# Designs tried in a protein design run: designed miniproteins, single chains, continued (3). Part 78

Each design is a single chain, and the fold is of that chain. pLDDT is the mean over its residues in the fold that is shown.

## One batch from the design tools (miniprotein)

Design m10687
Fold by ESMFold2-Fast:
Structure m10687 (fold): chain A 107 residues (1-107)
Amino acid sequence: SELREKALEALKRVLKSTQEDLELAKKLNESQVLIDQLEVIVDRVQELIEKVEKGEVTVEQVIEALENLRKYYKWLRDNVAKDPVLKESIDKHIKEIDEQIKELKEL
């Protein structure tokens, strides 16, 4: 369905953003706790993509998952991340997640 294709496009963009932040955190020698949590986020986005491809989740469930991801990502940014370069990258990617949520809600 067109709704499924749009959800997959949004999730693949979020996956790329979270992978970029994970690699940046490693380059900046951020804490192992932060790196482990970013790896969990990447894995959860990958699992959500697989569930959408199998038709196991709705667009509404994808929106809820992205809203929960956005809240957790902001918490990690505010409470665990130390490097201002990583914080700026996460802030940019949160704005991109907000835009993806908005686009999916307009479907």
Scores: mean pLDDT 89

Design m10688
Fold by ESMFold2-Fast:
Structure m10688 (fold): chain A 90 residues (1-90)
Amino acid sequence: MRKTLREVMKLVDKMVELIAAGAPYSEVIEIARKALEILAKHRPQWSIDQITGILAMIGMFIGYDKGLSDEQIEKLVDAIVEAGLALQKA
């Protein structure tokens, strides 16, 4: 749990930095997908929807703490949801 959480938090931090820097949306989605894959491997009995919701909550808290605007937080959550939907279809 602890090691997995640290790895996921590093990826969330990178997503927040990318959004703050105005990086391409596709780059944020790619990092979100990596974070979701780590969570899915750690908790294979949890649904992708549950994992996506957890990552979105973590992203929101870190994003707000780092001073992201509401619009930037919405983009972060949208990227995480998009990555989760793609993972469900794969």
Scores: mean pLDDT 83

Design m10689
Fold by ESMFold2-Fast:
Structure m10689 (fold): chain A 67 residues (1-67)
Amino acid sequence: MAAMAERALDIAADAISEVTGIPKEKAREALRQGGDALVRLLREAGATTEDMIEISKRIQEAIAAAG
């Protein structure tokens, strides 16, 4: 059942949008396509390695807060 996966996807898309300014729906689409698509999207938006670290941190914190 996809309910927990959808919640994790939503949390990840929110974190990406908040850090990089990428629209949440576009971030969700890239996440569904896979890691390579996400990396390309972040690169095109000008995201740095530091932005990637911040996104990971926010995802971990948001998952902890939601659980």
Scores: mean pLDDT 76

Design m10690
Fold by ESMFold2-Fast:
Structure m10690 (fold): chain A 99 residues (1-99)
Amino acid sequence: KKEEILKLVEEIQKALDEARANYDAGDREGTIAAAQRILELSEKIIELSDDPVIKLAANTIGYAAEILIEYAEGKVTKEQADRAFELMREAIEEIKKAL
């Protein structure tokens, strides 16, 4: 399952890059689609891992992905969306260090 979690983290990183590109371009639909994919992938990590550090980091990624969706829907500020990207990057590194 460690190898499976690493693969999911790699997929989250690709989705995060896509979310960032869509966000910077002002593509709301593309941002939502990428953030929804990040949320789904983070949920899979939570299901696969028994490590509380990995579970917490994956939950943080999911929470931050939801903030990006809310931003694209006009419900939160740009500052909150920018912080969500930072939280996801930090949480990804936490998972990598814990593996």
Scores: mean pLDDT 88

Design m10691
Fold by ESMFold2-Fast:
Structure m10691 (fold): chain A 71 residues (1-71)
Amino acid sequence: SDVIIRVLAKELGISVEQARELVEKAIELLKTHSREEAIELLKEYAKSLGIELSDKEAEGVINAAEAILKE
């Protein structure tokens, strides 16, 4: 999982700690929301951290969270 977090941080141009926070939030959101709802709520959460995510970038975070949740 740490490799996935580091790759995501580099792709988004954010810190490893910020990438971890976003992925942990994405995991939380995916437990109670649809994938589409999770993407939108994650974008709002990221803005609260000072991070502007495009739709593609938010999808990348959700994909990382799903990969971690599956194995």
Scores: mean pLDDT 86

Design m10692
Fold by ESMFold2-Fast:
Order: C-alpha cells, then sequence, then structure tokens
Structure m10692 (fold): chain A 83 residues (1-83)
C-alpha cells in the first residue's frame, strides 16, 4: 500500500515504526485535505512534503535528513495519485 511504502521510507530515515506510521498518516491526511480544499495536485504534494518534514523535525530528525525523507514520501503520494 501507499501508506506502508511511506512508513518504510520514514523508518529507513531513522524513525521507529510507530513514529514512521504517524508521519505517513499525517502526510496522507494533509494531502487529502488539500485536495478537498480545491488545491492542485502539485499544491497537495507540497503540503504533504511540508507536513512530513515538520513532523520528522519535531521528532528530532536533523533538517537535511527530514527534507530528503519528506521528498521521497511526497513522491510516493504524487505517483499514486497520478495513476
Amino acid sequence: SVLERMTRLAEAAGLSREDARRVAEAAVRAFEQALKDGKSLAEAVRVAYETARREMERLGMPAERATEAAQRIALVLYLAASE
């Protein structure tokens, strides 16, 4: 599933499975809400990226690592939504 792929990306970046799952779920919720609010796919992906990055930084991940992991998470959402 998309959610499982995103969870594994956050785990690979150094989060526990529980924290990784929470980050992935937050990114999905932000993405879905942005689309419901009438935002473009590109805007929804950006919101998901920002949500994942901020959550990982809040959990103590260094900014550079959080940025890279959040970009990969957002790409998974973009690819899933583009099919």
Scores: mean pLDDT 89

Design m10693
Fold by ESMFold2-Fast:
Structure m10693 (fold): chain A 61 residues (1-61)
Amino acid sequence: SPVDELRRQIDALMDQISGLVDKYNEALAKGDTEGMKTYQSQIDTLITQLGKLGDELAALE
């Protein structure tokens, strides 16, 4: 169903965000400023996508 597909996409994005947060924290611990900047940008992009999918799911439920 469209709801099940959206939930799967949301779960996948949350897993990706979690992995990037871990990478960001590793970069932070090492003082890797370029890595932190890269991972922060990627996290921000995925959070925006997650919000849009959440809005789509809310409209169907």
Scores: mean pLDDT 88

Design m10694
Fold by ESMFold2-Fast:
Structure m10694 (fold): chain A 89 residues (1-89)
Amino acid sequence: MDEAGRLAARALALAERGLRLYQEGKEILAKPNPSKEEVLRGIGLILDGIGLAYEAILLAKKALEESTDPAAKALAEAALKIASKVVKP
């Protein structure tokens, strides 16, 4: 795998992890009576998920700019689709 392919794979991994943390944080905050500790943990997970989603977007865009490999482009596009579920403008 070339450098662009490695960036695309990393972007996908970060996007998937970001979505997981974001969803976990939202589920904690959706509890009927979350404790103060649970609220802080939930907010922290959401912020971490958002950060990872932005990093995934930057890496995926770089991979798309640098790659002519269809497989690397597919991974980068998948990363962008997943990250867009976390970072909704």
Scores: mean pLDDT 86

Design m10695
Fold by ESMFold2-Fast:
Structure m10695 (fold): chain A 89 residues (1-89)
Amino acid sequence: MTLDDLKAKYRELLENKGPAEETERLVEQLEDDEEAMLDLSDLTIEDLEEARRGLLVGLEAHRDDPEVVAALRRALETLERWLKYLRER
């Protein structure tokens, strides 16, 4: 899964307030696939920072939607892990 794919899915969820089940599946796929970490080898820190800002804006906009907030926080945890990975190499 790419950053653009992650951003697009969360933005779509924010706009359409998709069901929690779809959000949980997305989060599970982000964590389940260790191979996704290998795909990060060509990503820049700037790309991850931009995605993080988008998620923070979405979190603030939908702070009253606990399911969306939970999904966005999970995605932020994943992005922070990816940022740490890229910085530590």
Scores: mean pLDDT 60

Design m10696
Fold by ESMFold2-Fast:
Structure m10696 (fold): chain A 84 residues (1-84)
Amino acid sequence: SLSEAMKKGQEALKKLDEAIKLAEKDKEMREKMQKVRDEVTALVNRGMASPTGAMTDADRAKKLADEAYKEAKKRYEELKEKEE
C-alpha cells in the first residue's frame, strides 16, 4: 500500500539522519551519508509521484539506508577506539 511505502521511506530517512549524526566528526563519512540521504529522498519522492512503483522504491530506500547506517556505525566505532 502507499501508506506502508510512505512509512518505510520515512523510517529509511530517519535511519540516515542517525547515520549522519554518527559521522558528525568525520567529514568524508558525513558527506557520503548526506549523498545517500539525497538518493533515498529522491526514491521516496519518486514513489509518491508514481504509486505503482512506490513499494519497490521504498524497499530500495530501506536497503540503502541499512547499508549506510552499518558503514557509518563501523567507522564511528573505529574512530572511537582511537580516541584517547
Scores: mean pLDDT 82

Design m10697
Fold by ESMFold2-Fast:
Structure m10697 (fold): chain A 77 residues (1-77)
Amino acid sequence: MPKPQVVLTDITSTSLTAVNEGDRPVTVELRRDGEVVASATVQPGESRTLAVEPGEHELVLRSDGEVFARGPLTFPP
C-alpha cells in the first residue's frame, strides 16, 4: 500500500525543505508554544521550502488527517 514518507533537508536558521518521497500528500506542521507557526502540504514527488524562525519547534507530519510522525526539531541560531 502507498505510505506517506517525507525527508527533511536543507535545515537552516530560517528554512526547512520537505521532500515527499511517498505516494500520498503530506502536511508538514511546525509548532511553537502549542501554535502552528508554519505549514505546507507537499504532494508526492514534490518538495516545499518552509520559512521558519530559529529555536525549538515541534514537527508534526500528517496524512489523511492522521499524525504519522511527531518530534522536536531545533533550528540553529
Scores: mean pLDDT 77

Design m10698
Fold by ESMFold2-Fast:
Structure m10698 (fold): chain A 96 residues (1-96)
Amino acid sequence: KEKEEELKELLEIEKKKREEARKKGDKKEEALHLVKMAGIYIELGKYEEALKLLEEAAKILGEDDPLILELLAEVYEKMGELEKAEELKKKAEELK
């Protein structure tokens, strides 16, 4: 699909922005681009790739970041891990 090609182009842009942040030593900016890349992988149906990036971002931003918890819940739900998804979603809602 045409949308899939657009998502792949956006992914390459975010990869470059992540490397720029890494070269600057800006860990928070690096993590934000990791989260954006994970969102693109979710749209592409590449859930294992998305999970790895979200785990890497969580090491920088903290494992209790609501955005990371929400995206992890979405990934686990799409992978059929419904109990894990529900647990993560509840934690994200609790943090608001």
Scores: mean pLDDT 82

Design m10699
Fold by ESMFold2-Fast:
Order: structure tokens, then C-alpha cells, then sequence
Structure m10699 (fold): chain A 95 residues (1-95)
């Protein structure tokens, strides 16, 4: 579950960063990348509740970045990655 949290958050951040760049919004791009990295680091440190929060945040920011870019595929990929980060973090915290 921790690996799932780390991978999901990282994917959300990566797709959100690409979406933010495509939208020309450096703030959204940076926020997505930092939330994705933060979720991965939290999961690696065993802070699974922190990983879940970062994954949820990465999903929300990445979806917004994708919508602003007019790229529904990037929005969906970022959202799904962040949801996997959130679910993985929640499951690891309860295990």
C-alpha cells in the first residue's frame, strides 16, 4: 500500500506538472509537482496519512491544471494518480 501511495502521488504530480506547463500556469505546475513529491516522500517515511493528504491535493491541483490546459486526458491521469495515492495512503495507515 505504501508503494501504491508513493507511485500514485508521483504520477499525479508528473501529469499535473505537464498540464500546468501546457496551460502556461507555472504556479499550478509547481504545486502539482511538489504535492506529488511530498506524497512520495511521506509514504517513504511511513507517514501514510500525510501521503494520503498529498495524493488528494495532487489529484485536485492536477485535475484543475488539466482543465485549464484543455487536456482532459492529463486531467484524468492526474486525478486517477492522486486517487491511487490517497487510497494507498489510507490503506497503509490502517494496516
Amino acid sequence: YGERAAKGSEEAGRYGFEAGKKAGDATLATASALLGIGGRISAELGDYEGAARSGKGAAEVGEEAGERAGDKELAEKSRKGGEEGYKGGRLAAEA
Scores: mean pLDDT 79

Design m10700
Fold by ESMFold2-Fast:
Structure m10700 (fold): chain A 102 residues (1-102)
Amino acid sequence: SRDETLDRVEAEINKRLDEILKQVTDERAKELIERVRDLIGEIVALLRAGTPEAIRQADRLLDEMQELVAEIGKLLPSDLALQFESMMGVWLMWVYEEKKAL
């Protein structure tokens, strides 16, 4: 079902964030990654609702997330930054496709 897909994708990205966080030493980067986790939960809930207003709200949160991803990338070592940005890029592409399917 769609709900099962949303739950699975949210669980998968959160597991990936946990693995990144184990390698992060910068305290500001840790705080920003936890904000990314909060935004993931909010965006998934809005996709689940699927109303036009929910999708408009998700678009605003996606803009915030893109800014956070860029800021986090500046705070992480190059290899970890690439891993984080690539992971978030894949998740953002999935969100874009889910929005188009609604």
Scores: mean pLDDT 88

Design m10701
Fold by ESMFold2-Fast:
Structure m10701 (fold): chain A 71 residues (1-71)
Amino acid sequence: SMTGEEALARAREAIARAEEALAAGDLKSVQDHLNEAGGYIALALSLGEDERALELARRAAQLGKQLHARQ
């Protein structure tokens, strides 16, 4: 079973990949990485990592707004 710490680490990695893809103009990859991050954030929340998962959710939401502005 994945731990909350592992879920948070994978969410952070997915967010970092989304940031890289956004800088490269690869908008489809941004969406794919944000979807992956959302899944790990939801898992972290289900495992009681509320504060850290919500902080990552805010970062992911900010990236989603930047993605939307380019569409």
Scores: mean pLDDT 88

Design m10702
Fold by ESMFold2-Fast:
Structure m10702 (fold): chain A 113 residues (1-113)
Amino acid sequence: MEEGKRLLENLKELVEKAKKYLDEGDYRSSAVYYSSAGILLSALSIDGHEDAAREGRKAIIEFNKYVLEKEDDLKKHIDELMKRFPDARDFLRSTFDQLIEGMKRSVEEAEKE
């Protein structure tokens, strides 16, 4: 029981760091912390910490809402990356579109629950 609470606290700290770096325009650091939070949420679910996993999912969904409010800024960053790396353009666009669609779906699913 205490382990689930500790992991949840760590997950929330990772989400707050992801938000901080997103606000600073450090999208790489933000993505690393966000991915780490997602891995920790998966660990909470696999280990059967259902209540902690629910709270962790809620924290990630609130972050996804915050990211979606900044979609235009993120799109500008991806557009600049596509200009610098034209050989990777289709991959960058597809990855960004999948990320945004996944975030939108997670928010919609939470609103239905």
Scores: mean pLDDT 83

Design m10703
Fold by ESMFold2-Fast:
Structure m10703 (fold): chain A 104 residues (1-104)
Amino acid sequence: MKIEDPLKVALEHLRKAGEAWLAKNYEEAAKHFGQAVLYISKLPKEEQNRFVFYIAPSAGAALTLAPVVKYMSDEAYETLLKLLEESDHPEKEGIIEALERGRV
């Protein structure tokens, strides 16, 4: 069994998601971003919190994720919402609202 570092795997998926997003390939970006979210959910709360601040430093920045969350799986999207709700982010309510608008 390969020893996989979940943080390293999540960061590699984030890198691929960013590359796909810049190419306007939102379905591919959603696939990789969703995998990153699922791997981050396996980490301690401190790492989960750092991830939330990294992907959505503000509610305004979260609007850039709208095309991606539209194509995310239900499992990955619900996991992302849980990470946001459990985070100490001061704008988490605004971030969740922005993502919910992108999902519909």
Scores: mean pLDDT 81

Design m10704
Fold by ESMFold2-Fast:
Parts: sequence; C-alpha cells; structure tokens
Structure m10704 (fold): chain A 119 residues (1-119)
Amino acid sequence: MEAEKGIEAAEEGREKGREGGGPEGAAYGALGAAKGAIGAAKVSGTPEAASHGAAAGAAGAGASFSASLGDAEGAARSAEAAAESAELAGKAGGTEEAKKAGEAGKEAGREGARLAREG
C-alpha cells in the first residue's frame, strides 16, 4: 500500500511537471521522485532505503527552491539527484514493490529535469 501510494504520488508529480514545464516541471518531478523514494523506504523498512528517501526529499526541496528563483539548470540538477536517490531507495529496499516505487520516482525526477532544460 505504501509503495502503491508512492507510485501514485510520483505519477501525479510527473503529470503536474508536464503541465508546468520549465523549472516548475523539475520541481514537480523532484517532488514525485521524493514521494516514490519515501514509498520505497516505508515498504522495505531498511535504514539504507530510509537514508536514500531522506536524500530524495532534500533534493526535492532544492529543486523547488531553484525553481522559485527561476534557476532552470539548478532545478534540473536537483531533480536528477532526487531521481537517483529514488532509484537507490528502491534497490536498497530489496522488494519488488520498493523497486517499482523507486523506479516511478526515478522517472518523475528525470522527466522533470528534462522539462526544465527543454522549456
């Protein structure tokens, strides 16, 4: 259930990122990545997954901050960091559900970064 909620939240962030575009796209993508990572961490309960979830959350905050300043490249880099942390949270979780939540977060963050650089 936590992985499913993480996947749903990551997909929502990705969709809102597509609507916003530019630096806002990266901020929503990074938020999706953080939520996917948190879902993966909660399902697995491992300290390693929890650490990567926290890192994804921090990167998500960074993306939002950069976007608020109109810094598209800064927002994109933070969204990429959130995506990487989401993938690591899924892998550290070791379950198929955790991996799916991490992958959904990774896709949200990567698409957000791309939108910021292309918009």
Scores: mean pLDDT 85

Design m10705
Fold by ESMFold2-Fast:
Structure m10705 (fold): chain A 88 residues (1-88)
Amino acid sequence: SKAEELIEEARELIRRARELAAQAPSVRSEVDRLILEAEIEIGLAHIYLGVSKLTGNDPELLELAEEQARRAIRLAEEAIRLAERALA
């Protein structure tokens, strides 16, 4: 599903953010906070996906799962941006 694809994209961005944070100790705490927030959004996306499976793939619940996954992507991208700026 689109939501599952977006969740995997968010996870890949989180992996990148962690790699950059390891090289940028000055921003590690803030990057870790953004990663934690992104992981919470991924958890919410999984909850909506789980409920959608119980309700016959309700398109409204799938849309909510996609939105939470997109929020996770935005948070992970912010974490990457912050770490990259610290390394510049």
Scores: mean pLDDT 89

Design m10706
Fold by ESMFold2-Fast:
Structure m10706 (fold): chain A 99 residues (1-99)
Amino acid sequence: SKAEEEKKKKVKEKLKEYILENLEKIKKEIEKELESSEGVEKEIIGLLLKAVDTSEEELPALKEELVKLADEAGLDEGSKESLVTLAEILHEAAKEKKK
């Protein structure tokens, strides 16, 4: 429904605000998780960290690789969507902070 789409948009906007205000702390936490992770999980976390510093042109390819790794990890469609959304928010927040 239209109400569900508006709710999702509002949650995404609130999450983006939180990430923008806490970007350096979140980046450090992702880096810690990357150091302690292994296999496909490490690759997924690495792509999330890369999303912070990637270009607009490289973001689509990064999202496709993230979906591929999530599929290899056996994640459901909702989890894949959440990872892609998180990568987009991290990229947008980092870009806005450079302004």
Scores: mean pLDDT 79

Design m10707
Fold by ESMFold2-Fast:
Structure m10707 (fold): chain A 97 residues (1-97)
Amino acid sequence: LLLSPREATERAARFLEEAAREIRELAARGDGKRIATGLIPAIGIEAAAASFEGAEEAARVLAEARRRVAEAVDAGDYEAAARTAEEAARRVEELAR
């Protein structure tokens, strides 16, 4: 799917909002493995997709968010991981304007 950079940025913001919600839901169920093996790689894929569509600043925010979410998950701090994704979503929303 070929998006404009603005559309890719808007998709990235929605993805990060959904990721934050899923981190909390999976953590509440004790499913940290799915966060580590599914959701964190998915953030990386979204970063690559944003870069491919020319949304380079959104791609950088996503790549940094993936790294910080991984660090929080490794520490067992799923609330920090969710907050990191929410903060990244807000930054990407500003880029879409």
Scores: mean pLDDT 86

Design m10708
Fold by ESMFold2-Fast:
Structure m10708 (fold): chain A 60 residues (1-60)
Amino acid sequence: TQAQHDKVADQLLKLAELGGASQEQLDAFRAAVAAGQSPLQFVNDNPELAAAVQKGAAKQ
């Protein structure tokens, strides 16, 4: 559902930010999600962002 899509996007964005993702990477993620791209697919296609998400998750 759209609500699940938005929730996943918000969670990944928070983790990426906590993990030290650059503002450029965060902005690219926001733009892709707003354009209807899957949040999980975008993270998987962007290894640097995926690494930031993993680091953020480890800090929680």
Scores: mean pLDDT 81

Design m10709
Fold by ESMFold2-Fast:
Structure m10709 (fold): chain A 72 residues (1-72)
Amino acid sequence: SEEVEKARQAARDGNPELAAQYAREGAKSGKGSEVATAMAQAASDNGHPEVGLAAGRAAGKETGSGIPAAPL
């Protein structure tokens, strides 16, 4: 989906701020798990696991938990 693709791009760019934004948008649209998984994989593949962490935390806050809702 478009949201998942934007999330992957943010992860590839190593931009935790954009990654967090797209993770929040994905969570709101019911695609939080897909977005978080795509980000974690892309971040790991591109040497930016910290971006996956940021995305997970943002998704967790959007669901009201305050912790990562999906794999970092």
Scores: mean pLDDT 67

Design m10710
Fold by ESMFold2-Fast:
Structure m10710 (fold): chain A 62 residues (1-62)
Amino acid sequence: DLVEEVARLAEQNGIDGEKARELTKKAIEAGKVNDVRLAVYLLRQGKGEIALKILEKAAKEG
């Protein structure tokens, strides 16, 4: 489950998992699944702040 993977990785980067889960759901609904995948990549690299900005932008563009 992509939403739960993002939430878990976000928590490892000091980001609230529930916030990350909600942003990821909105981004997917907006058709921005590639931005979600980019965020997963960045979260795995420890770049949580950049990943969060990408998720927030993707969620807003729906």
Scores: mean pLDDT 86

Design m10711
Fold by ESMFold2-Fast:
Structure m10711 (fold): chain A 80 residues (1-80)
Amino acid sequence: MKEALKLLVESLRLALEGDVEGAIKKALEAAELLFKAKGRKEPTEEQKEILRKDVEELSKLPKEVLEEAIKAAEEQLAKA
């Protein structure tokens, strides 16, 4: 769980920097860790495509929204 949250924070930071491809890769790594921890089943191609699209849309959000999301995720990580 904590490792997946760290990867999600890295993904958000890359999205904030405009590195959409890097953000997608980190988000997929986080999803794979979450799936392995919960059911040991990797995300389906359909789920990976949804995540890719979500990260692309997320990268288009105002920088302030992404910065708040990063702070919230880091706070969650510190408390967990």
Scores: mean pLDDT 76

Design m10712
Fold by ESMFold2-Fast:
Structure m10712 (fold): chain A 70 residues (1-70)
Amino acid sequence: SALSEEEVEELKERGKKLFEDLLAKGLSPQTALNFAQRYVLEEALKMGASRSQAERLAIRIALELKEEYK
């Protein structure tokens, strides 16, 4: 099943918070992005997203975080 817009927004905020927390701990931006992407993938799957949907969402959110970090 597809995630709702509210569930997607929740995942974006949680992924962003993890990314920011990892940067604050001194991880490189690339390592922090890799962890945030994996986190979003695993959480989306737990929320009932298909693997294909979870992978696309994780990639999209990671790209958004990368652009915001610039």
Scores: mean pLDDT 86

Design m10713
Fold by ESMFold2-Fast:
Structure m10713 (fold): chain A 80 residues (1-80)
Amino acid sequence: SSEELEWLRKLIEEPEKVTVPEEMQGAAAYLLSASPLEEIREALRKQKIDKVTEFDEELMKALASLTSKEAMLAFLESQE
């Protein structure tokens, strides 16, 4: 969804300022476990992730395969 893509963009651009809304808890849990970027994992560890919500698994797997913020942002832009 457009809301999911916008939240992901904010997480990657400004991980220290991001919050995890209820609907993004599943996506956040996945990225916390699978993302190669420590900056993103550290930001998510500071958030309360206590719900299992549905997320776009294909989108999250694609993001987790990318090793730079620049590559992730370019990928998200291609999905808009």
Scores: mean pLDDT 80

Design m10714
Fold by ESMFold2-Fast:
Structure m10714 (fold): chain A 84 residues (1-84)
Amino acid sequence: SAAEVVREVARAEGVSEEALEAFERGVAGDFEGAKKIVEELIKEGRFADARAAAGLAAYGLRLRGLDEEAKELEEIARSLERPP
């Protein structure tokens, strides 16, 4: 499945455990749980991990058909790509 391919690639690339958890929250349709993980990483100043978590969670939400919630996380990820 698409979700299983993403799990394998993300683990192989060494993404953070929080980013993997955010992805699983997205796949489960848990937008609020995924968003909380992203917000906590931002508060910790872990912007690269927050970008990865937001992007992976958005992909998981899209696999569930939650396109509007996914757009919100994609927008957060884009904001984290811009220099401060």
Scores: mean pLDDT 84

Design m10715
Fold by ESMFold2-Fast:
Structure m10715 (fold): chain A 70 residues (1-70)
Amino acid sequence: NDGARGAQQAAKRAAAGDAAAGASAMYEFWLNAPTEEARELALKGAEAARAGDAAKAQEYMQKAFEANLK
């Protein structure tokens, strides 16, 4: 089915290109983050995502959300 193949290809493209999409999302989060701590972590995550390190980008994103809960 074209739909099932499309979904799997989108998942593989998200895994491969997730860094670029993640960088955009983290940049928006950084602009809207209410605390300096959350902004610093979001910026580091965006930088990691742009470098293609999705794992570090995800780690910094989680830390930014945790900082935002304080």
Scores: mean pLDDT 62

Design m10716
Fold by ESMFold2-Fast:
Structure m10716 (fold): chain A 71 residues (1-71)
Amino acid sequence: LEEEARRVMKELQEAIANRAPLEEIEALVARLAELTRRTLAARRPELSEEEIEALAEAYRAHLLAQARAAL
């Protein structure tokens, strides 16, 4: 999961650097949020599913805001 997340993050950084369409950037951000959700579910058993979803959504929103600012 962490290795896949690092790979997708590199793809996101390359997409931003290449001024890729926003739809492509949004797809990469959504993939990173899903990987974050899975990592939290696996590594943070004390978190409820609702808390995990909230954290993943916050991360998705944060990455999207940063990507839009970089474009």
Scores: mean pLDDT 80

Design m10717
Fold by ESMFold2-Fast:
Structure m10717 (fold): chain A 58 residues (1-58)
Amino acid sequence: SLAERRAAAREIAAETGLPFVVAETALDDYMRLEGLSLEEARRRALEVLRAHAEQLAK
């Protein structure tokens, strides 16, 4: 649902420190372009965005 997708995006934003719109866009891209489920997209987006946030912090 839209509420579940927004909740996942907020969790990713909170965990990575990146803006909500970045997390939401990553989830949408993985779900639409890669055909991933919300759970798979959430896991992949979190992994990729954590790495990106770590690189930006250094």
Scores: mean pLDDT 82

Design m10718
Fold by ESMFold2-Fast:
Structure m10718 (fold): chain A 75 residues (1-75)
Amino acid sequence: MEKKLEELKKRAEELVKEILELGANLKEEEAKLVLERMIEAALSEPEENRLKNLEDLVRLLEENKENLKKVLEKK
């Protein structure tokens, strides 16, 4: 389980960086604070829910990244 949590944290961090690069009107400091709060919220849950909350966070970030890509691809 520990390795899975570490992988999900890294994935969430990667996705936030990619979203920031795609829609880069936010200051890096603001994006970092949002990311830190989201990770802390996921980890503050009971052990049984931590993995699910991080998975849900990663999924949400992946959907947002994909949506931004579609908007930026002029069609």
Scores: mean pLDDT 67

Design m10719
Fold by ESMFold2-Fast:
Structure m10719 (fold): chain A 64 residues (1-64)
Amino acid sequence: GAAERAALEAEIERLEREAVRAVIEGDYQTAARYLRRIAELHERLGRHEHAARLREVADQVAAM
């Protein structure tokens, strides 16, 4: 329902802030893990194309 979607979107925003912080700190492995988790949440929201793109970005970040 709407409450479940709002909770998932709030968790995405929280994880995005943590991913950015991890990148700033040079912890690319942790940043990639957050990006993969964000992709899973987008997939649960039916945003499959966005989730696929985030997984590609996570792979690139993990290689840094």
Scores: mean pLDDT 90

Design m10720
Fold by ESMFold2-Fast:
Structure m10720 (fold): chain A 66 residues (1-66)
Amino acid sequence: KYAYIVIKKEDAEKAEKLLKENKIPHTVIDDPGSNNALIVVPLEELEKALKILKENNIEVLDVIEV
């Protein structure tokens, strides 16, 4: 099980660095139909990922469980 965290494309590099520093497994996918990027994380890591992003002033636009 995974979750998609929707953020602005401009925040994608910062988000990737933060998740890497915190050893959260992730994949960053460009959303070609929007100005957004998708961060794919394991569902069990979702709460930790959201906390890190929010603490570092990254706006989370949506969260989709898959």
Scores: mean pLDDT 82

